# Ledger of designs, part 25: designed miniproteins, single chains, continued (2)

Each design is a single chain, and the fold is of that chain. pLDDT is the mean over its residues in the fold that is shown.

## One batch from the design tools (miniprotein)

Design m4890
Fold by ESMFold2-Fast:
Structure m4890 (fold): chain A 61 residues (1-61)
Amino acid sequence: MPVVDLDEAGRQAAVRLSEAGKVGGVDDAVNEALYKKGAKTADEIYEEATKILTERNALTG
């Protein structure tokens, strides 16, 4: 099967999250998107991690 560089995709998603002003918990959100949600591209990881961070912010207030 073709392999995907998931580590590189995760790194690219983390950079995008930081540029979008998402700080704190980014690494945990990226890891959850990669390994629990099955995201395989930087865009997929970014979408899932953004959702996770948004839900965390809604629960912590």
Scores: mean pLDDT 70

Design m4891
Fold by ESMFold2-Fast:
Structure m4891 (fold): chain A 60 residues (1-60)
Amino acid sequence: SPLEEEIKRLEELKERLREETERRVAEEEDPRRAALLRGVGEGLIAMIDWLIKRLKEELE
């Protein structure tokens, strides 16, 4: 199913985004900027999770 393939791609994107966010936060020397990077990453992951949930509902 095209929707199942899209869900899989979004789940893979979410994992890569989590890893990239963790890497960027670890590399950031300014604690304030590190907190902002973490917040942005968490926000983007939350949006992807919301989209995955909606797409899974379409499969019902």
Scores: mean pLDDT 86

Design m4892
Fold by ESMFold2-Fast:
Structure m4892 (fold): chain A 55 residues (1-55)
Amino acid sequence: MELVKKYKELFDKAVELTRKAREANLAGDTEAMKKYVEEIKKVVKEINELREKLR
């Protein structure tokens, strides 16, 4: 199913964004960290929307 592939892509994207957010935080780049956190929130919202479609 196409939904399963999209779910995996979103999960992988969330993991990578979380890693980048941590790297930005350790570097003291608060602007980059905030940007990655906002992108993570968007990805989480998409994952939740997919979960509702699978119910």
Scores: mean pLDDT 80

Design m4893
Fold by ESMFold2-Fast:
Structure m4893 (fold): chain A 75 residues (1-75)
Amino acid sequence: RAEALLDEFGRLAVEAARALAAGDEARAAELEARALEVFRELLELLAAETDEARRAELRARYYAAVAEAAAVLAA
């Protein structure tokens, strides 16, 4: 389900950002690689989504997850 993939992507992105902030670049790279795998599946689901409202909802959640990860790096 797209929601489960979004939740997993968000968790991995925030964990990667926290690892970078802590100076653990190796762990951040591993988490980023996993996040990219989840992101690829998410892109396929978004491309297949024909409901405009649902597609907009999923995109909003994706950008919110990216913003959370960016905020962790900035803090």
Scores: mean pLDDT 79

Design m4894
Fold by ESMFold2-Fast:
Structure m4894 (fold): chain A 89 residues (1-89)
Amino acid sequence: DVLADPLRLEILKVLYVSGRALSTAELARILGVSQSTVSRHLRRLEAAGLVERITLKSGTRVYRLTPETAELIEKLLSEEEAERLRKRL
């Protein structure tokens, strides 16, 4: 199950709290993990339809939540957890 992985769920929560599309490098910095680890999880999340990949004019790839995923994460995210994540942005 794609949502059974704690790091994938944390990626979704970070994307929700940020309110914007984030690159693999930004997610790696915020989460304190390698870009290769984040990239692998983002590919799984994208394949599952939970995030969308956008290629910017610069060639940089960024990721955002699908609307349905944003609604799901809102229901799962406590205010305490959201505040903790906001401090890392």
Scores: mean pLDDT 85

Design m4895
Fold by ESMFold2-Fast:
Structure m4895 (fold): chain A 50 residues (1-50)
Amino acid sequence: ESLVRALDLLLTTDLPIRTIARLVGFDSVSEFTRAFRERLGVSPSEFRRR
């Protein structure tokens, strides 16, 4: 799943959210953020900051 790769990148790298979205195959940061929130209940930036 692309979201599993995104979780790994968010926790193990300092890459910008937009870069992670592109690396895991999303066309836009907005699409990525929505999918992430739907599955995990938080945005990617919120998840990184904890």
Scores: mean pLDDT 78

Design m4896
Fold by ESMFold2-Fast:
Structure m4896 (fold): chain A 62 residues (1-62)
Amino acid sequence: MQYEVTVVSGKVFNTATGEVYEPGETLTATNVKVTEDGMLTFTTAEGNPAIADAAGVEVKEV
């Protein structure tokens, strides 16, 4: 299932490339999961794993 992840506060980290996404950016995501620690993990459109604080992003199903 496909999602749109918008960075609201804080940052999203691409753990494969080291790329950082800043507030105001929107990413297409798959494999979205919220961890017990309140972190959001997902796969970017390019197939890279990414992580963010779930409280710092908005997730919308598309």
Scores: mean pLDDT 83

Design m4897
Fold by ESMFold2-Fast:
Structure m4897 (fold): chain A 60 residues (1-60)
Amino acid sequence: SPTQQLLLDRLRADLERARKAGASEEVLQLLEDAIRAVERGDLISAQELYAEALLLLSKE
């Protein structure tokens, strides 16, 4: 779906930015898990994992 593709593109971009910025392994894992959730069609889990990753990133 267009929504699923948009979320995937955003998550992939955020993961690359987080890696470049030297984010913690916990943040990188949450972003990777969010990507996997989108790929399996679990948009609720994807959004929850993404929100957690962003919260942790904001504290680093």
Scores: mean pLDDT 86

Design m4898
Fold by ESMFold2-Fast:
Structure m4898 (fold): chain A 57 residues (1-57)
Amino acid sequence: MEEIRELVKSGDEEAIRKILETKDPEAIRAAVEAGNPLALRYLASSDDPELQELAQK
């Protein structure tokens, strides 16, 4: 989990994409918790209602 938070903080678009592709709720929550605006934007634009709820916080 710590490693995922660090990746999200770095703003690496490729790392964020991989996290979203895994569809791992824990990894996605860690990305949202890190407060990376890029991750939040991608979650909000997704077609998955669960991911959209995570983006709203």
Scores: mean pLDDT 63

Design m4899
Fold by ESMFold2-Fast:
Structure m4899 (fold): chain A 72 residues (1-72)
Amino acid sequence: DIDQGVADIYIAVGNLALKRGDYEGAVKLYEKAIEIDPNNARAWENLAIAYEKLGDKVKAEQYRKKAEEIRK
């Protein structure tokens, strides 16, 4: 599963960026993961966390809801 594997790499690197406090970098990496696999609920959840860390509560809530829709 090539697409899932590539998306998983972007999520892993995004998680590392989040842990290091690079919230802007984490957003970019999670957006790449979602571009490859738009049904990856974990990528949407982590994108919401990154936007919450950036203080963008509106985007954080939007992406959190998107993750919930996918997990149905």
Scores: mean pLDDT 83

Design m4901
Fold by ESMFold2-Fast:
Structure m4901 (fold): chain A 67 residues (1-67)
Amino acid sequence: SVAEGVADAVIRTFREKAAEHPELAEEYERGIAEVRDLLAQGASGQEIADKGNELLREIDARVAARR
């Protein structure tokens, strides 16, 4: 399904980011859990994509705020 494909792509991106930034692995793991939860609740591909992008921006903002 479109939603499953989008969720898989977002989760893959989060895993790649976690590998690049091991110190942020917990934040990316939480993002993966949220995306999986949305998919389980029947969210659309668009909703999953929007949430994935929002979570990435939020993690980036938290990193910037810690400088």
Scores: mean pLDDT 83

Design m4902
Fold by ESMFold2-Fast:
Structure m4902 (fold): chain A 68 residues (1-68)
Amino acid sequence: MTIDDAVYVLMKEYGLSREKARELINEAIELLKTHSESETIKTLMEKYGLSEEEAREIVRLARLILRR
């Protein structure tokens, strides 16, 4: 999965702008380097005001990018 694939999913499912979707995916990728999946979900919810469902999907997509 590419970053552009993840951005497209977030735009289509959650109505996010391309800019915001890309920002969130990049943030999740960076957080996952030093934090657990659950910690990354909490950080995204707190920092960006995301729902748990949105944060969970963003983290899932970021993990697919990192594992190629």
Scores: mean pLDDT 84

Design m4903
Fold by ESMFold2-Fast:
Structure m4903 (fold): chain A 64 residues (1-64)
Amino acid sequence: SLLEEIEALLARIRDPSLSLAERGALDARLVALATELIARQPELAAEVYARLAEASAVIQEALA
């Protein structure tokens, strides 16, 4: 399911051993799947967006 794929990608993106290229690819995939899930199940939007914002903040801080 889309939700299972999103959870797997969120767990993978938090792996500190990932290269910048690998992290970027996973982030792009995560955003795409999250957008699709929100379009299909808008009741999950707030939770999904909160998790995406948290993951993105961590990634941006690591890249700064």
Scores: mean pLDDT 75

Design m4904
Fold by ESMFold2-Fast:
Structure m4904 (fold): chain A 77 residues (1-77)
Amino acid sequence: TRRLAEEAVRTAEVAIEKKDAEMLDKARDFVEQMEGDAEARARITALLTAAKEAIEKGDLEAARKVLEELRRYAEEL
């Protein structure tokens, strides 16, 4: 679970740096592979969605704040 969440975080970080909202779909694929923790999957998916919306709006500051929340959540798993 934690490893897949960390892979999602790394992919999201690269997506924000490249302003590539479609790369967040790859991050979501890692989250979908997480077993047993439906609440963690839902939370991380919501954060990835928020990051995608921020990138699409060109709001990199909002995207970075969402990434920080995602990192903290993944570390708590």
Scores: mean pLDDT 76

Design m4905
Fold by ESMFold2-Fast:
Structure m4905 (fold): chain A 59 residues (1-59)
Amino acid sequence: KKKLIEEAEKHLEKGEEALRAGDTEAAREHFLKAMVYAQKAGEGEEMSERLRERVLRAR
């Protein structure tokens, strides 16, 4: 139940970390996985908004 949200959170963090390191390809893969897990948990829209915010912060 909460496992899907936990996986989404981990991928969200790894994606932001990769984006800060300039690894756009790794960041993209992690963000895609975060969205997939969040959508399976019923939080796809919430995750999409959080992804947008974190990408802006990683500048």
Scores: mean pLDDT 76

Design m4906
Fold by ESMFold2-Fast:
Structure m4906 (fold): chain A 66 residues (1-66)
Amino acid sequence: HMELLEQARKAFEEGNYEEAVKLIDELEKKTGRLTPEEAQLRAEAYSKMGDLEKARETVERLRELL
C-alpha cells in the first residue's frame, strides 16, 4: 500500500503523470478504497495531463472522502 503510493508520488515528481495515475488506480484496485492523499495526487496528475474531466471526477471523489 504505502510502497505503491510512494512510487506514484515519485512518478509525479518526475513528470510522469500517466504512471502516477496508473499506480494510484492499481492501489485502489488492490485495496478497494481511495484515500484523500491518493485522490489528491490523481486529480493533480490528471490536471497536469490536461484531462480536466477525469480531474473533476477525482476532485468530486476527494470531496466525498473529506
Scores: mean pLDDT 81

Design m4907
Fold by ESMFold2-Fast:
Structure m4907 (fold): chain A 70 residues (1-70)
Amino acid sequence: MEEKIEESIKRLREVLKETDDPEIREGLEKAIKALELAKEKGEVPEEAVEEALKSAKELKAELEKIKAEE
């Protein structure tokens, strides 16, 4: 589980680095903080981790579209 949490956090941080949009960045930071807190407690809701990964993938795809439009 801890490894899966770390992967989710890394994925979200990757999107955060690629994001120029302050709103998206704020959302990603909140998600990362939530996962870090859950990791510290040793109790991570798998559902939340899966959801965060899906959101990160969608955001990354949107960022790629924006950059391609440039």
Scores: mean pLDDT 70

Design m4908
Fold by ESMFold2-Fast:
Structure m4908 (fold): chain A 75 residues (1-75)
Amino acid sequence: GHAAEAAAHARAAAQAETPEEARKHADLSYKYGVEGGAAAGSTAASGLHEAARGAETPEKREYLLEGARRAAQAA
């Protein structure tokens, strides 16, 4: 379902090697959040926030937090 896809994209964003790829995955999480309703949007935002907590570099953490903010607006 949409929530599962939002979560999967959040994990993919965490593993992305570039901010551009992380943003693409965050954008997809946001899209699924909008289409799947508040639960999917909340799942995307939470997943990206958790991914940021596990980020190994400041750069990854920064763009993941940006993605989380965008996903949160879908909730």
Scores: mean pLDDT 73

Design m4909
Fold by ESMFold2-Fast:
Structure m4909 (fold): chain A 76 residues (1-76)
Amino acid sequence: SQLEADVLLALADMYLHLAKKAMERGDFETAIELYEKALELYRQALALDPSNTAAQRGIEEAEKLLKEAREKLKEK
């Protein structure tokens, strides 16, 4: 449903922003968990609406930032 997809997108965006805040303070472990949660939610939204460009962009951004967080954690 559109409402369900919209709710999943809003939750994914929230987790993405919280993950960015964790990255800002150097908490890479928390950032990884939050980026993974955002990615799950974006994928669920895309499964409900495969044409959803916001969900697709969210997946691409979350994957890039998750990779960065994992690299930072290994260097810490």
Scores: mean pLDDT 88

Design m4910
Fold by ESMFold2-Fast:
Structure m4910 (fold): chain A 103 residues (1-103)
Amino acid sequence: MGAEIVREGLEKVIKYLEEAIKADTREQAAQYVTKAAGVLEDTIARLEKEVGPEVAEAARRMLDRFYELASQALSATPEERKELFEKMIKAVREEADRIIALL
């Protein structure tokens, strides 16, 4: 159950970040980042309810790092923004693997 929640959330977050990379404007990219953040928050709430607070706390640390990287990406030039979103996808995948290892 817990691993399925993390994998489902990860797939949706990556899909939105890939759309953010393809976005023609900063505003469109920001909308996709907001949707990705919403998926992460929903995933954390589900993990807390269905698995427990320890795993949810680990996922909240991932959300904090996501917001930090998102702020950097949305403040960057268009060229740097793509690279930073790719870095965010990598970071989210690595954090998800770490959380699954706790399950």
Scores: mean pLDDT 83

Design m4911
Fold by ESMFold2-Fast:
Structure m4911 (fold): chain A 55 residues (1-55)
Amino acid sequence: SAETKLEIIKDAMKKAIAAKNVDALRTVAEAARELGTKEGLELAERAEEAIEELE
């Protein structure tokens, strides 16, 4: 379950980056944090970094 959710969030992040959609990246970061896992927190941090790069 958690692994499947992580995979879905990773795919959503990839699509958000390709679309340069900051709002979608914020949603990805929140969803990743909700996983409560180390991988989720790392993914949230990467999403926030992508937001910074897309300014």
Scores: mean pLDDT 80

Design m4912
Fold by ESMFold2-Fast:
Structure m4912 (fold): chain A 68 residues (1-68)
Amino acid sequence: SAREYFLKGWEYFQEGKYDEAIKYFEKAIELDPNFAPAWYALGYAYEKKGEQRKAFDYILKALELDPV
């Protein structure tokens, strides 16, 4: 499920394996494009890699899906 891929991605993220984390977060959004936590997680992972523009774009997508 999308949630299972998201949780695996978070495990890699916690280990500092941001490229592996990104792959699993991308799998989560492939299964459920409306799963806002995966879009936020992609933003965080890209920020950790210094990819500020990608981070910003993914966070905006997450906010569109889960506006606060």
Scores: mean pLDDT 85

Design m4913
Fold by ESMFold2-Fast:
Structure m4913 (fold): chain A 59 residues (1-59)
Amino acid sequence: GPLYEAVKDVESSHPRMLSFKKGDVLELLRELDEHLWEVRSLKTGKVGVVGKSVLRKIG
């Protein structure tokens, strides 16, 4: 899917939510709703949910 860069660090203890660092590259897998996306971390290979507002498309 399209690639996005994390604009800030996100730490989550929720099992469905993905934790990552600013600058990490995330691949969009699915848009779940207007605020939440399912993504894969290219760094860890882990799949999880993220708020799309913390992502910027790699241009």
Scores: mean pLDDT 86

Design m4914
Fold by ESMFold2-Fast:
Structure m4914 (fold): chain A 79 residues (1-79)
Amino acid sequence: DADRLAALIGSEGARLADEGSPERRPLILTGAAGAALEVRGEEGRRATEERLAALSPEDAAYARRAREEAIRRAEEKAR
């Protein structure tokens, strides 16, 4: 269920943001929100790529790492 996985990615992304430093919270949330949109289809994938392209290479790399961790945690909770 894409809706359930997207919701779990959002929830785990929020927890990740709360666990980290306040200044990194927006990057973690950007990564997690992008992952949740990607689960919903191609339009979400495109929107995520556009968001990451707007960031500096360093910030984009951080957001991508946060994305991977949020997905990993969400998948573990899903099954």
Scores: mean pLDDT 78

Design m4915
Fold by ESMFold2-Fast:
Structure m4915 (fold): chain A 75 residues (1-75)
Amino acid sequence: DLEELRRRLEEARTPEEAARAAREAIRALLERGEGEELLRAIGLQLRLIGMELDGASLEELRRLAEEALRRLEEL
């Protein structure tokens, strides 16, 4: 449910919570995406992994999750 993912992202107060929302949105994109959107989803997944390894901020992870959610809404 996209609305539930958006709600969880809005309520996220830690980088871990925002990363979890991003991971779920990216997983849905990988599952539903085709062609160029599938390639973009793979790129977002690699970016999320890098951000988690680098200790990205809540704001950075929230931005990634918002990008993934926006793309998922356009499928």
Scores: mean pLDDT 85

Design m4917
Fold by ESMFold2-Fast:
Structure m4917 (fold): chain A 86 residues (1-86)
Amino acid sequence: SSMLEEKLKRLVLEWGVLEALRAMIEWLLTHLPPDPEADARLRAQLAALDRQARAIAREIVRLGGDDIVRRLLGEENARRVRELAE
């Protein structure tokens, strides 16, 4: 049980890092001067982060860890995890 708890904590922290990176890139897209090349690169990174986040979300839900997401990262992140897990 403690091993499962540690695995869930690692997945939740990894999720949190991906969401922070996503927020940062979205912030850059809204605040940087228009640059089609840079914009394309940032959007490609967002797509890659979304794929990683979706995989982690599915694993968290599979392990029954959505309550841990809520406790560590808050209700909004818990909703995102559930939604992305499908």
Scores: mean pLDDT 83

Design m4918
Fold by ESMFold2-Fast:
Structure m4918 (fold): chain A 77 residues (1-77)
Amino acid sequence: MSVALQNMLAEIERLVREIERLDPAAAEEVRRRYEEAKRRIQEALEKGDITGATIIAVQALRWVRERLEALRREAEA
């Protein structure tokens, strides 16, 4: 469980770096939202709510991927 969560967070950080290469301002907004998500994940883990922590991480990974895809489409237009 901890390894899977760590892998998801590492993937989010990799995607944020890709967003930064395309649009540094968008990356700053994504980083602020991701820091909020990280805080909520930590709170869930401190309460023993591994399921809640995983859901937050999955949702964060999803919206970061969606943002990167949107930026890629904008760059192609």
Scores: mean pLDDT 82

Design m4919
Fold by ESMFold2-Fast:
Structure m4919 (fold): chain A 81 residues (1-81)
Amino acid sequence: SLSREQLDAETLVALAEMELAIGKRLEKQGKYDESIEVYKRAIELAEEALKLDPDNPYAREVLETARQHLKELEKKKKEKE
């Protein structure tokens, strides 16, 4: 498999935005466990993009949005326990 070191910041942002969109779709479908895993992936990709380009506003937006959705889903899972 291709290593993450071969991806530039722009590509990492695009992948993070894609994962964020997938996470939002799964959340709307009530697939909370699958959505949580996808949001975690979006966070990792956005964090990698910010390591290469710390001032990237798109990476920051994905990171903040994915973290907010993840927090709300973790709360919903606790309410089902």
Scores: mean pLDDT 83

Design m4920
Fold by ESMFold2-Fast:
Structure m4920 (fold): chain A 60 residues (1-60)
Amino acid sequence: LKELSEEMGKLQEEANKLIKKAFEAEKRGDDQTAEEYRKKYFEINKRIVELRREIERLRA
């Protein structure tokens, strides 16, 4: 359980970095890089939701 919570924290930090990089790339007109960072951000958020659900099930 604690390992999953720590992993979730790391994923949240990574997601924040990715969204920042996506906006910076968009400002440069680098749509390809921006799109790639946005997709990674979305995948990380999906994993965070799955981890929360798993933690709840393990508590039951």
Scores: mean pLDDT 79

Design m4921
Fold by ESMFold2-Fast:
Structure m4921 (fold): chain A 76 residues (1-76)
Amino acid sequence: MLRPKEELEALLDGIYEALDELQARGVPKSEIERLRSIVEEARKALENGDVEKAQKLVDEAVSRLTEIVERLRAEA
């Protein structure tokens, strides 16, 4: 189901803040920039009223973020 716009905005803010922590933990800048690009595209989709596109982009960002975090845990 589609999430409310306010929930998607909150998730995007959380992802963006998590990127600073990932960069501090040594995640490559190229990966961080890719995640930032997805977040910016999702914000643009929300501003254009395309909640479905924004949700798909948020889900992609969350999936990628989860894989990065699990990789960091496995190597710690």
Scores: mean pLDDT 79

Design m4922
Fold by ESMFold2-Fast:
Structure m4922 (fold): chain A 84 residues (1-84)
Amino acid sequence: PSEEELDKEVVVALVYMAAAISKLAGNTKVSEALRELADLLERAPPEATPFVLDAIQKALSAMNAGKVDEALKILEEAIERLRA
């Protein structure tokens, strides 16, 4: 696989791990959104990887600030864009 394909595979794995961690923390809606985002990225071209990474970083920042609803909105917006 190319470097870009490897980067995508790593990010997909990290997003699935983030989903599992979010569920363990009781953030079930965030977990569901992260799992859907990972599924979409897995089927997307490697060019989608930086966009998903940016969305995850912003969502993590919101979670660290205690803004779970904001994190969920960021993830849902990213999901909608990947579906289009």
Scores: mean pLDDT 83

Design m4923
Fold by ESMFold2-Fast:
Structure m4923 (fold): chain A 82 residues (1-82)
Amino acid sequence: DLEEIIELLRKLKEKYEAAGDEEMAEMMENTIKGVERIINGTWSGPPLTPEEQKELKEIAEKLLENYDAMLAADAEVRAKKK
């Protein structure tokens, strides 16, 4: 589901923006625009196969999960410094 991939990428973009990682946030934005072009039929390349959609979803989910773990670790370190 391309809409699920966009939602995961938007969550990643928001987390990178919150962390001040503008380069990664821009990369997420460009990826979202690419997927939106496929949905809108304005994409000039081949459509994503179901296998490619599944792979992108799994990668996005893994990145989001790892980012949440990193933020939790940073918050714990800051709490100990109080």
Scores: mean pLDDT 68

Design m4924
Fold by ESMFold2-Fast:
Structure m4924 (fold): chain A 92 residues (1-92)
Amino acid sequence: SNARQKLVRLLTAAEIAVAGLSFAKPEERKGLAKTVIDLVKEAVELAKSIPDYQKEILERAAEIARRAYDLTGDPEVKKVAEELQKEAEKAK
């Protein structure tokens, strides 16, 4: 389905953005971290239309956000990672 293809593209783009954080200048990291968070939030929202994949997508989104936090130390990124992890734990 088109929704599944878009979901894969959003998560892949988020992973590429996280990889980019390792090479980003300090002044670029906040903007790139925001891009990561925006992409994983879009993927999570889209996954609501695909119930069978919600837990897997939430777990992957939480992992991507956690990696972005590890590279930036941004407390807003940490909050998103923790929220996504808690939602993944509640999903079945």
Scores: mean pLDDT 84

Design m4926
Fold by ESMFold2-Fast:
Structure m4926 (fold): chain A 73 residues (1-73)
Amino acid sequence: SVEEKVEEVLKLIEEAIKALEAGDLEKAKKLFQEADKILEEMTSQKLVIPEDLWQRLKEAVARLQELAAKILA
């Protein structure tokens, strides 16, 4: 389901954040690439993401991006 795919993406983003916090840039990159692949597949299939899940996804991506910017600066 769409819900299951979004939860999988969220889990991958959370693990990527943990990897970045631990200094494991390669692991973080691989986890984010896996999450991005699932998001691309959902987009290509024209899947509708529920508003609550979309909000959670945006927040998770924002946290990852903010942390990556601080670490890579």
Scores: mean pLDDT 79

Design m4927
Fold by ESMFold2-Fast:
Structure m4927 (fold): chain A 56 residues (1-56)
Amino acid sequence: PPTAEQVSSLSPLEGSALELVLEKGLENTTAREIAEALGISQSTASRLLKKIRELL
């Protein structure tokens, strides 16, 4: 699990993506869902998801 320090160092966008992943589960969260929820491109959402996977 991510440490409190790692969570506090996240940008607002990264924090929102992490919260979505924690709510739905990592295996059930797609880059498309993150893109739709945050209003960002699927490529940006894919990069955020990869970063979150490295934290978890």
Scores: mean pLDDT 75

Design m4928
Fold by ESMFold2-Fast:
Structure m4928 (fold): chain A 110 residues (1-110)
Amino acid sequence: MREEIRRLHEEALKLYEEGDYIGAAEKLKEALDLAVENEDLESLEELYENSPEEFKPMVELAIIAVEQRKKAKELGELEGEMYEAFATMALYMMKLEYESLLKRYEKEKE
């Protein structure tokens, strides 16, 4: 795992243990965004194994996005464009999952 991604993940886990679920989700989202940007599938798989169950859907969507982008590069041209679209949709779904988690945690605290 990349050092920066590992640090963000460790910070997320610490916040989760402290009951700061919003802060934990925010730090995990930063780690996922960085891993996706670097197409770091190995780090994403480690994040999936070590994340709380509530966060695993976000990590799974990030994994799907990177896998689709890699498939797009392999195929190229017309078929690759379709897989790039699938990657974009997975990232959008990850954003929606993140926003849904934040709304749930806000409702539970206030």
Scores: mean pLDDT 84

